# Ledger of designs, part 69: designed miniproteins, single chains, continued (2)

Each design is a single chain, and the fold is of that chain. pLDDT is the mean over its residues in the fold that is shown.

## One batch from the design tools (miniprotein)

Design m6379
Fold by ESMFold2-Fast:
Structure m6379 (fold): chain A 73 residues (1-73)
Amino acid sequence: MERIREILRRAGLSEEEVERVVELLEKAIEAYKQGNVSLAAAYLTAAALVALAAGASSEAVLEVLRLAEEAMK
């Protein structure tokens, strides 16, 4: 998750916003590992929307989602 935190910090998110996005991504990874693909997709969507609302670019959000997907494999 450190690479994700660094990307979000460089995107201009506060530490509180970074940790909120990370918590949602960790919940997505756990849901995926439990076989709940729909819940994982919902948490990924929530994480993306929170990051965008906090001012992250679409490029930063896509990179963060790519890294989260790698963590699911």
Scores: mean pLDDT 87

Design m6380
Fold by ESMFold2-Fast:
Structure m6380 (fold): chain A 115 residues (1-115)
Amino acid sequence: MEYLREVLRREFQDAGLPIPTEEELKELAEKYRPAWLAVADDAIAYFESLRDTAVAKDPEKARRYAEELRRLIEEGAPLFDILNLVQRAIDEGALSPEVADAAIEGLRRFKERLE
């Protein structure tokens, strides 16, 4: 529960919005936790299904996206930052098995922190 409150606090701060009170952050975290777990599970299944067929049009971009994803995961970045970076990789034709594996690891770590 504390991890999700920290993620929400950071998102409001990064958006330039007023940071919610501790009670508001707790209510938001409890309200959205089941939905975020479901999104993480669905995203993991999706990337696992694509992993073995993912062939990047630009291998150098794919390598850079995998490195940036691993950095975000190590820094404990919010789920939306991870998903946005993966979507950008897909849009740029940079989805590779390495990018998919990094996304799956990040989503699993995010899920563990929500539990």
Scores: mean pLDDT 72

Design m6381
Fold by ESMFold2-Fast:
Structure m6381 (fold): chain A 112 residues (1-112)
Amino acid sequence: SLREELERLARELRALARELGRLVDARAGELSPELLALLRGALDAVLDLAEDILSGRLTDPEELAQRVDALLALVDATLAALRREAPDATEIQATLERIRAVLEEMRALLES
């Protein structure tokens, strides 16, 4: 069902968010305060979406699609800043790209 697939993707987002948090914390001393705030903001937004889906607080497909679109824009902005300011942070970039792919899969399911 749509709900089961969304919950599977939400569990993937939660796991990727935990990995992103670990990688960001490991490099916190090397990143600018502005980039660190942007990365932590993206991390919090990913976790909030995953938790809202898994708790049943977010069930409306239209609202969910709007939340996914907003988070995709945030992830894209974060990746652009990271690639410009910390191009050597390849593991953080790869994790954000995986988060982006999961969000794109969620969006595709909601358009079905």
Scores: mean pLDDT 90

Design m6382
Fold by ESMFold2-Fast:
Structure m6382 (fold): chain A 102 residues (1-102)
Amino acid sequence: MVDEIEEEIIELLKEKYGLSEEQVEKVRRLMEELRATGELTEEKVREIAARLGFEVVEFIRVSAFGSLVLIRTEDGVELPVAAAKNSYFAEVLLEEVKKWIE
């Protein structure tokens, strides 16, 4: 299920980057809003991220099926965030996140 894979990504990011509970909640919300958005464009991703207090540093992947973006937090931590529209693509993005944080 997509939700289970999203939780795995969040746990990996929390461990790797030492995210606070507030930062984890904002990352979860970012992933949920990116997944809920119909047609993702770089402009829409920047808008969603900015509303949650994140700067988009780089668009690694943006497609109809999901996105992988490098964001910066207000305290200057840069981390990859992934959001997928289906379980197959969620697994693909999980593997890309694992490779990015390795």
Scores: mean pLDDT 80

Design m6383
Fold by ESMFold2-Fast:
Structure m6383 (fold): chain A 88 residues (1-88)
Amino acid sequence: EAYEKAVEYLQEAADHVRRAYEALKKGNPEEAIQHAREALEAIDKARKYLDEADVPEWEREAMYTVLDQLRSVAEEILKKAEELLKKK
């Protein structure tokens, strides 16, 4: 169902954000870029299913807030990783 899919993709997005950050810490910007992009894709899917989900408005709004925060973090990691690749 839509709600279950939204939660699964939200969890998948959070996991990819964590893995992207860990890759940056290990000095692997290529792996960080891959996970950050996968996180952004999962965020888009989570939002799509959340829009279709039969869920209380307060819960939908809370999940939108979490997805927005995950997107910001993923975009920042992607930017940092790309900068690392361009450095000497």
Scores: mean pLDDT 87

Design m6384
Fold by ESMFold2-Fast:
Structure m6384 (fold): chain A 72 residues (1-72)
Amino acid sequence: GPGAAAAVAAGGASPAAARAFGEANDKGLQELHNLALQGKVTPENVKAALEKGGVKPSDEEARDIAAALRGG
């Protein structure tokens, strides 16, 4: 949704993590949304979803995004 990138930033993700999230295509963002609905937001699942979205996040970026999505 329109607030997805803002939610990651509001959840305290680093600027690099927020940028990587913003670069993901609709496939990666939809996969992350489905993971959040299922309560399966782990750094490994976030990394795999973003790779489907055309982004190759670092382990640190994936951890930051997973924490932001769980906490925000």
Scores: mean pLDDT 73

Design m6385
Fold by ESMFold2-Fast:
Structure m6385 (fold): chain A 59 residues (1-59)
Amino acid sequence: GNPEGIAKGLETALKAKSGAAALAALADARQHEGLDVPLSSDPEEALRQAEKALARLKA
């Protein structure tokens, strides 16, 4: 996977405050980086999980 590309996708979703973009970015993160991110269809929860995933990638 590409951690920088995935981090950028997550950052873009968070800046836009778009739950739909966050869901898409989290799906990419799970598939390519094997990040342990809970499954959710809720846009607000997706934004919270995107923040956590981004923090893990930047750590």
Scores: mean pLDDT 72

Design m6386
Fold by ESMFold2-Fast:
Structure m6386 (fold): chain A 65 residues (1-65)
Amino acid sequence: KAEELEEETEERVAAHLEAGDVEGAEQAVRDYAQELVDLGVISEAEAQELIERRTALIRERAAAQ
């Protein structure tokens, strides 16, 4: 389910950010977007927009801490 993937992705992002691993958090978002494309939930263009939006938020969150 998309909801399960989103929850799992948020857990992965949180774990990476707690460890100071911003690159790992960004990779978790990219993996999530690819899984959604593979499931036919979103298009490749939508996946790219999702990645850009979510990685920007991750970077802002890491910088603000």
Scores: mean pLDDT 79

Design m6387
Fold by ESMFold2-Fast:
Structure m6387 (fold): chain A 59 residues (1-59)
Amino acid sequence: MDAAIQAGLEAALEARDQSAEEAYEKAVRAGTAEAIKQGLSRETGERAGLAGAMKALSL
């Protein structure tokens, strides 16, 4: 899970100069891809991506 959260955080940070919606979308996509790579569910990846985006957008 930590790797999926980190992937979401990095994606949101790269997109932070754009809209918050775009940052969340990219973070969810990145977190989901990392979770699937680790054998986790899509839902787990979506939550991890959102957690990463929340951390990035709180900075």
Scores: mean pLDDT 77

Design m6388
Fold by ESMFold2-Fast:
Structure m6388 (fold): chain A 120 residues (1-120)
Amino acid sequence: DIIDEIVEKAREKFGLTDEQVELLRKALTAINEGNVDEAVKYLLELLKSLGITTPDQVIEFLYEVFEGILDLEKFDNAVAFTIGVHGYISDVEEFIRALLEQLVRMAKLKNKTVLEYLKK
C-alpha cells in the first residue's frame, strides 16, 4: 500500500508520533479520493504540529516523504503550475489548498486518483 510506504518513511525520517502518522494517513486518503477540504484540514494540522510555517517548508516536507515512492517530476510540475497560476502564495493553508486542487485536476485529466497519478 503506497500510503503505508509514505507514512512509514515519514515516521522514520521525521520521528512522527502515532497521532501525526494518523493525520498524514487521513490527508493522503482524502486527497486520493479528491476531497481537497478534508486533505487540507488533516495536512495543515500535521504541518502545524511539526512547526512548518512556510510554503517552501511544506514543499520540502512533501518532497522528503515522497522521494523514492512517488514521481517527483510530476509533483514538481504540480508545484510549478500552482506558482505559475497563482503567483507567490505566502499563506500555508492557501498554498496547500491550491497545490492539492492542482494535483486533483492533473489526476482527473488522466482519469486517475491523485496517488495513482503520482505513482512512480
Scores: mean pLDDT 88

Design m6389
Fold by ESMFold2-Fast:
Structure m6389 (fold): chain A 81 residues (1-81)
Amino acid sequence: SPVEEALRRMEELAREAAREYPEDREFIEAVENAVRLARENKLSLDELYVLTLILAQEARELGYEGIAERLRELAEEIRAL
């Protein structure tokens, strides 16, 4: 499903963050937790959109510009679902 494809990409971003920025466990765990909650149907699409934007903002504040941009793009894709 398009939702599962979005969650897979978000999970890939968490793996990339873990590889590139392994010291930032809190951010990595936040992204992984968002994916888990969405897969458990504990987040609506609107809630997933908002949370993904928050994670994009956190990545930007941490200086992870590439991860932040990809999370922002993913949030817009989720909003379109």
Scores: mean pLDDT 86

Design m6390
Fold by ESMFold2-Fast:
Structure m6390 (fold): chain A 76 residues (1-76)
Amino acid sequence: KEEYIQKLKELAERARELGHPEIADVAEGGIEAIRNNDTAKAVGQAVLAVGYALDPTLSPEARRLAEEIARILAKA
């Protein structure tokens, strides 16, 4: 649990550094869902992350970051 939260914090900071606060918000929403054991919200954030991972208008690095967020949320 704490390991996933820490990793999501790091990914949120990286998303902001890349100029994608919207992806950072997904990671932060994921952290909140994990802290509250809210499975429905965690699934919702994972779906949003998958959407960004598949978005062709984003850089490959931004898409990879969203994919990593989705993977962590799926395991948490």
Scores: mean pLDDT 83

Design m6391
Fold by ESMFold2-Fast:
Structure m6391 (fold): chain A 97 residues (1-97)
Amino acid sequence: MKKVAIIARESDTGVGAGNAARAARLAILEYKPDEIVLLTDSDGPAARAIARAFGAKLVVLPPGTSVEEAIAYAKEKYKPDVVLVASPSEGIRVIEL
């Protein structure tokens, strides 16, 4: 079973949501995963809409969770084959495991 975790630091107003949506599209096209887990530090409407649109499991991390902490949590809890890190400023970073 192929699993991809997406880490996105999204606001409840959807600022930066485009990079999270791009990461989800990249995951589907490149890896054709059986499961997508979306990890965010905001339980906002943008995160919920992206999770619903791509059939991803939404995981809301505590506010202030760092990217490194989110990656470590995803690896331990979900054991993904690939981690995609989406940010408004840096685009999409790919970590293959």
Scores: mean pLDDT 75

Design m6392
Fold by ESMFold2-Fast:
Structure m6392 (fold): chain A 65 residues (1-65)
Amino acid sequence: PTGEVDGLLGTSGTLTTQSTTLRTMATGYSTTNPVMSTTLTTQADTLEGQATTVGDQAATVINSR
């Protein structure tokens, strides 16, 4: 169903973008605020995992026709 796939793709895309942004910020903070860098990396890892799960769900729906 289009609505289901669109929802999953939209969510996966948003989570991927947020994860990438947090990783970039974490790298920037690695010298100025190492604690913040670690926190942002952990958040990015969590969002990346969620994006992968949602992406896999979307791929499964697409591959199922």
Scores: mean pLDDT 79

Design m6393
Fold by ESMFold2-Fast:
Structure m6393 (fold): chain A 89 residues (1-89)
Amino acid sequence: MAAALAELEAKKAEGQALLDEYVATTLRLGTYNLRLSDEEALRIRTAPLRAAALFREAADGYRALGLDDKAAEAQANADRALALALLPG
């Protein structure tokens, strides 16, 4: 249990870090004259979709452990990340 829970919490943390980097980078692109490489731009554009996948995996894992509140929170984070991925930009 403890090792499985730690893995799920790590997935949640990784997803949050991807969203935080996405927000910070998009704010910098709007505020500063920041130029990204094509590879870096693709990495940032795909970050919300990758975060959504990580949160969904965490939600499924939390449900398997019977941690319904944590599963619901992770699912809400996945839905929020997916909404960001679907925004035109």
Scores: mean pLDDT 78

Design m6394
Fold by ESMFold2-Fast:
Structure m6394 (fold): chain A 81 residues (1-81)
Amino acid sequence: TLAAAEARAALALASIPQIVASVRALGDVAEAERAKRVVEAALRRTAASEADPAARAILERARDAVVAALDAAIAAMKAEA
């Protein structure tokens, strides 16, 4: 449902600081990039399985925000290497 997609998106967005901290704690760019691929693939599959275009758009926006945060964290790790 739309409400379920909104709740899931809100949880994903609220979880960004902890996801970023966990990925940075790996201390290795290659491991961080692998973790990002796993997270992105899982979020992509969830959005793709949603039949309602409005609910899918909400999930896709949340996916993009999580991926962008991880990309920024990985870029920072690369600059610190």
Scores: mean pLDDT 86

Design m6395
Fold by ESMFold2-Fast:
Structure m6395 (fold): chain A 72 residues (1-72)
Amino acid sequence: SSEIESAASIFRQAVKDAGGDPVKRRIELEKAVNALKAEELSVDTLKAALQRAIADFELSQDDEEYLTSLID
C-alpha cells in the first residue's frame, strides 16, 4: 500500500541521515518509529514498512528486535 511505502521512505531517510554510523542509525530509526507511531499508523503497517526499509541496509539482530519492540 502507499501508506507502507511512505513509512518505509521515512525509515530509508533515517538511515541516510545516519550516514555510516551504526549507533546514529539506531537513534535515527528510533526517532522515525516514534514519529510514525504519533501518526497512529497500525502496528502491522509499521512492521511491514520497517521490513521493506531494512531490505536496503544492514541491521544487527539486536537493533531489529529493539525497533520491532518499540512498534509493538
Scores: mean pLDDT 79

Design m6396
Fold by ESMFold2-Fast:
Structure m6396 (fold): chain A 93 residues (1-93)
Amino acid sequence: ALELAKEGGEEAIEGGLLALESKEAIPLGTAAALIGIGGVFMAEVLKDGKSGGLDAIQGGEVAIEAGRIGGVEEAIREGEEAKELGLQGYKLA
């Protein structure tokens, strides 16, 4: 549970950062990365797999939107992975 929430948060960070390749996606890409950082912190430091998993899902959704706006398919893919990992972490927590 905690490991899946952490991995989901890391994928949300990666998706957000990849979206920063497009100027139009900077606000949402930055938001996705910050939400993902929060998810990793919840899982790793606070040992809260449910909150970490939810943050990974939210960060992944924002990364997908950032990737769509910026035309960065890798950001969309990382965001989808973040959502899947976050959902699994949430359910198992």
Scores: mean pLDDT 86

Design m6397
Fold by ESMFold2-Fast:
Structure m6397 (fold): chain A 79 residues (1-79)
Amino acid sequence: SAEAEALLAQIRELGAKMDKELAKMVEENAPLEEINEVAKRYAREILALLKRLLPLASPEEQAYLQRGMEELEKEIEKL
């Protein structure tokens, strides 16, 4: 669906922005706590988009998305 494609595009754009910002922070020797807070912020935004994508996915894809979302939520808690 067009909505699912738009959400996937947003997730990809967010991922690319996260990678770029985190890489820059590492290069600039930013404190680990600041890097973790930025990572958490991006992860939460990606998680919100994944939750919107879930009902639009096929049943097989829904199982994998739910597992990925649970793993992402656990990683956010560790940061």
Scores: mean pLDDT 85

Design m6398
Fold by ESMFold2-Fast:
Structure m6398 (fold): chain A 64 residues (1-64)
Amino acid sequence: SDEKAKKLLEWALKKIEELKKKGLPVPSLEELLEWVRKYSELETFEKAKEEIEKKLKEYVEKNK
């Protein structure tokens, strides 16, 4: 379970860096960690990535 959360966090941090390079708003580390904890419980790594990507898109649209 810990391995999945770690991989998900590493992937999400790379996505955050891509958004920062584009000058887009990004969530706090605390908020990102809560999303990783919540979505790491999902059945597959692909579903977890999909939910985090959706949250990141919603955050960007709300805050740009």
Scores: mean pLDDT 82

Design m6399
Fold by ESMFold2-Fast:
Structure m6399 (fold): chain A 86 residues (1-86)
Amino acid sequence: SEELLREFERLKKELDRLIEELRKLAPNDPEAQKVILEAEIKLGIALIYVGVSKLIGNDEELLRKAIEIVREAIKMLEDKIKEIKA
């Protein structure tokens, strides 16, 4: 659905913002860099689900899986940012 694609794009933009925030907060922290890399890998997997969904007529189940994966990546970044700020 168009709505699920728009939700994915919104979450992707939020993910990009959080990656930049974590890079600025902890530029020399190897653990922060690992979390960023894991988030980027999750985004790559989510983009594959979106691509496959588009090929088969915008399959909503695949789009929901992509959204779930990006939400997991967002949570990882938010948790690490909170840890550093504490």
Scores: mean pLDDT 89

Design m6400
Fold by ESMFold2-Fast:
Structure m6400 (fold): chain A 80 residues (1-80)
Amino acid sequence: MEKAIEGGRLAGLSGALVAEEQGLEGLEAGIEAGIEAGKAGGEVAARSGAVAYDIAKNTGGSEEAIKLGEKGAELGKAGA
C-alpha cells in the first residue's frame, strides 16, 4: 500500500513538471490525484506512472520528469 501511494505521488509530480506553467498551479491537485490512484491500488498507480512516463518522454520533458514517471510506475507495480 505505501509503495502504491508513493508511486502515485511521483507520477503526479512528473506530470506537474511536464506541464510547467499549468503544473505550478495544479501541483497540489496533481499530487492528490496521484495519492488517490495509489489508494485505489497498485495497478492504478502503475498505469498512472506509465502514462506520466510516456508523456514526459514523448513531449521532451526533463530527465527528472521522465525518471519520476518511471519510478511511479515501478512503485505502483511493486505495490500491486
Scores: mean pLDDT 65

Design m6401
Fold by ESMFold2-Fast:
Structure m6401 (fold): chain A 83 residues (1-83)
Amino acid sequence: SAEEVDRALAQLEELTERVIEATREGDVELGRRAIESLDEDIAGLREMLKDPSLSPEERAELERFLALAEEQRARIERVLAEL
């Protein structure tokens, strides 16, 4: 449901903020592990988006998750580059 998608997106944003904070405080390994996990998620979402049977609504939801995952990855990568 749209409500479940919005909740999942909000939870992912909260997790990203916690990872960024911990990484800045010296948990560089956590930041690197988060990038590895996000790379796997991004690859999986891109693979799912190749399915021609997806409804426009399902495609839009997956595209929202992909965009958020790519944004999260970029933010954590910037923090790691800052250290």
Scores: mean pLDDT 85

Design m6402
Fold by ESMFold2-Fast:
Structure m6402 (fold): chain A 89 residues (1-89)
Amino acid sequence: MSERINELERRYQEAVAAGDWETAARTAEELIKLLGPDNPYALTMLSIAYLNNGDPEKAVEYAQKAVDAAPRFPFAQVALDRARKALAE
């Protein structure tokens, strides 16, 4: 399990570095399947991927889920703020 999580985290980072937000989103979805639907790290990663791929509505949805799961996790709150700002544009 931990080796597969590390592999998916590496794949997400490689996709982000390449600007491949579609692969980043799919990789974050796989992390959610392994870590559970309320994992704030995986939900935040998915929100960032959707935002950069031009889907601010989904970015808000997943960032809100991350904040709801971990209200004191600062990365989830930052992701929600950025997604809401993009949706308002």
Scores: mean pLDDT 86

Design m6403
Fold by ESMFold2-Fast:
Structure m6403 (fold): chain A 97 residues (1-97)
Amino acid sequence: MNPFEGVTATVKVTITKGPNDTKEELDEIADKIRETLEAVEGVGAILVLVFNNPKVGETYKILSVSVKGEAVEAVLEAAKEAAKDHPNVEVEVIKGK
């Protein structure tokens, strides 16, 4: 089907600094999520935004994942599964055009 022809969506993964999180632990979490998402069919690009020296409760990294519309649900499920053991990780879908 071509109902998603020319339509893209973004899956946004936000990693927030908790009170006991080290930079190394947050980097490991981000890398695992990125690797999981890179393996999903329909992922086009992953943009990584890094915030230096986040305070507790502030965003450390954002993964912005460009997805074809048909793959949005699979990418969202993969991101939520990779993040399920990490309460400081939030996953949301932002629809494009």
Scores: mean pLDDT 76

Design m6404
Fold by ESMFold2-Fast:
Structure m6404 (fold): chain A 91 residues (1-91)
Amino acid sequence: AVEAAARALADAYKRHDPSITDAEAERLAEVYVRAARLALEAGLDPERAEALASATALYALQRRPEELRRVLLEAGVPEELAERLAELAAE
């Protein structure tokens, strides 16, 4: 399930960087779930949706939403979806 993948991602970030708080990990998990849902609603298959959700969570952690938008556009993601994911990463 998307929620299980989100928790696994957040836990992996906490293991790699112990400075990440439980609150930040929870935020990243929510960003992942919302990003995956947006990608699925845009018609992407589950594997691609999970890849975009992972990227969105990573750039949300780094506070780099504009860089996320650029990377997604270069990867061929539709402009509207790329902008919505970047906005989500900026929250």
Scores: mean pLDDT 83

Design m6405
Fold by ESMFold2-Fast:
Structure m6405 (fold): chain A 68 residues (1-68)
Amino acid sequence: MSIEELKEKTLEEIRKIAEEKGLSEEEINHILQSVEKLIDDAVKKLGEDDPRLESLLEAIVQLTRKEL
């Protein structure tokens, strides 16, 4: 799976979590923008093929589930 596909799956999972928690579309969009920026920054720093990216994205999903 490409990092772009992994990013899309991560953002979709976070959207589902936020929708399940009853957040507004505006709140969901704010969270998704923040997460996308964090992922993009990580890809720039580590490189697209860095194996740590998959673990980082999984951690972001887990943290989002706990914080929301």
Scores: mean pLDDT 81

Design m6406
Fold by ESMFold2-Fast:
Structure m6406 (fold): chain A 87 residues (1-87)
Amino acid sequence: FDFKPIKFKKKSYTATVGETITIEWEPVEGEESYSWAVLDENFNVVQSGTTTENKVTLTLNVPPGEYAVLVIGGKSGTIDIATLTIT
């Protein structure tokens, strides 16, 4: 069986240090869970988790910089990436 590729609803996010933001993606039929991670510019994981929802709410207690948000479908292994700029 084929899953549709997972896609963030936005390709770029901006926030300030300590801000709480919600990051959303399109739900994928047949997926039971999603893994997500926030990566720094060197691809170190600074935050991560799993959810059964098509969204995650994050409090960004990280230094200013360029980050990426990754989401992975639990069954399909399909991935999407969005940029996250923190000022």
Scores: mean pLDDT 82

Design m6407
Fold by ESMFold2-Fast:
Structure m6407 (fold): chain A 65 residues (1-65)
Amino acid sequence: MIMAEAEKAVAEMAAHVLGDEIEFREEDGKLVITVRGGEEMVKIAERTAKNLEEATGREVEVVRE
C-alpha cells in the first residue's frame, strides 16, 4: 500500500466510507484493490486505481470478488 498526500486523502475516504466493500493491499510492488460490492463499487475502485497510478507511477490492479 502506497500513499501520497493527495492519494492518502482519496484512499482514506474510500476505505473509511466503503469499509469492508474495498480492500487495499500491496503485492510485489503493485497496489491491489479488491472490491466485493456491486458495479458502483467497481467504478469507485477503478477511479481510485487511476488516481493512484497517476500519482505514484506504479501499476494498480482492481480485483473483483
Scores: mean pLDDT 68

Design m6408
Fold by ESMFold2-Fast:
Structure m6408 (fold): chain A 64 residues (1-64)
Amino acid sequence: SSAEQQKKQQIQQYLDRLGGLVRQGVDPQSAQQVEGLLKEAQKDPSTFHDKVQQVSDIINQAHA
């Protein structure tokens, strides 16, 4: 569906931004955890909202 395609595009954009965040000093362990969650969301787009929430929590904790 168009909604599933849109979610996959958003996930890819997040993956692209992670490369920039790692260069800006986010620790590699946190970046790896985020990448794993986003890849899981790509495999099962129905989990997208849950995985995005977990990603936000990890990034916020890494920068706090």
Scores: mean pLDDT 73

Design m6409
Fold by ESMFold2-Fast:
Structure m6409 (fold): chain A 70 residues (1-70)
Amino acid sequence: SVVTDAQKAKIAAQIKKKVTKPLTDSQFQGLIDQAINDFDSFTRAFKMDPSDGITDMSVDIAIIDYNSVH
């Protein structure tokens, strides 16, 4: 359940596709960090194989969480 550099790159790409507003580098990195944490939680807690679907869910949850505090 360790997130690879390739998986981190996929998460960053999905955030860029889904975020419609421009973000600062710090805001973008915060979203990436949250999505990585959510992805690790899904793969570790539910023993799910890494997939584009789990990547997408992790990105969506990170965006929702970010918007709830910003």
Scores: mean pLDDT 74

Design m6410
Fold by ESMFold2-Fast:
Structure m6410 (fold): chain A 92 residues (1-92)
Amino acid sequence: AAPPVLTPEQQERLAALQAEARQLIADLYTRENFEVPQDAPAQDILASMSEEARKVWDRYVALLLEYARLVSEEYAKELEKQVEEMRKLIEE
């Protein structure tokens, strides 16, 4: 299926949220002194995180999912599946 069409206002709000999330991740990298580069696969990054860092990451992901769901339920469901699959692999 084609991705949903976002309004300019929704796109700007999403971009602002992504900018905040990016800043959060950058701050997290500075504080936690991760051994993997920021462009490493998500699995490697998450495996290197402390429990405190993982909680921050989970909150960041939850905010993205809530925002995506507000914009389009269909898109949010696909994104939610991918995120939950990744999260389950990390928790197991």
Scores: mean pLDDT 62

Design m6411
Fold by ESMFold2-Fast:
Structure m6411 (fold): chain A 69 residues (1-69)
Amino acid sequence: SKEEEIIKETLELFRKRYEANPDEPRVDLKVEALKEAIKKAEEEGFSNDEISLIIHRLQTEMDRFLEER
């Protein structure tokens, strides 16, 4: 689905930025990823409720990634 594509792409960018910038605050990297996901979802015409679900899923996936580190 397009929602899964947005989450996958923004999560991949988050991971690459995290690995490239080990001294960058995690909160700043998470905020950048969330902003990019929101922008992509808005461009695709998703509703506010759908964008909220995308945000929640992306936050969960980023937190899962960080927990494994």
Scores: mean pLDDT 84

Design m6412
Fold by ESMFold2-Fast:
Structure m6412 (fold): chain A 71 residues (1-71)
Amino acid sequence: SMDDVLSIVQQAISISSGRNRDILQQAYNQMMQSTTYQQMISIMQQAIQQGVSGQSRRMIQRAIRMARSDI
């Protein structure tokens, strides 16, 4: 569900710091305003492009796969 995708992003925020955390927090705020999986996927892809790295990046990639499976 969209709530499950948002939950993974919140977990990614909780384990991140500095620039990763700032990028993910902005992405999360935008995703809260989204109404479709396609919008959420686009926002998460932008976060990766902006430089999210490490475990947070892997969690976001998992969230993208989950969102795609629900389309």
Scores: mean pLDDT 86

Design m6413
Fold by ESMFold2-Fast:
Structure m6413 (fold): chain A 68 residues (1-68)
Amino acid sequence: GRKVLVVIGPTKEEAKEAAKIAAEKLPDVGTYPLASPLRETVLPRIREQAAAEGAEVVELSVEEAKAL
């Protein structure tokens, strides 16, 4: 199966920057930035789309993404 990384940060900008770092470390893996206030509304949609593609969603914090 394919994996998709969802990088969750307190702001959209922080999440986007951390997702950029994750994409540089793991270029073959899809990355999505997500702001924490939108997690409950958007993450289920990302999981649904990933499941339709046969992919596993891995949730990362900004700190975890930067530590890759």
Scores: mean pLDDT 79

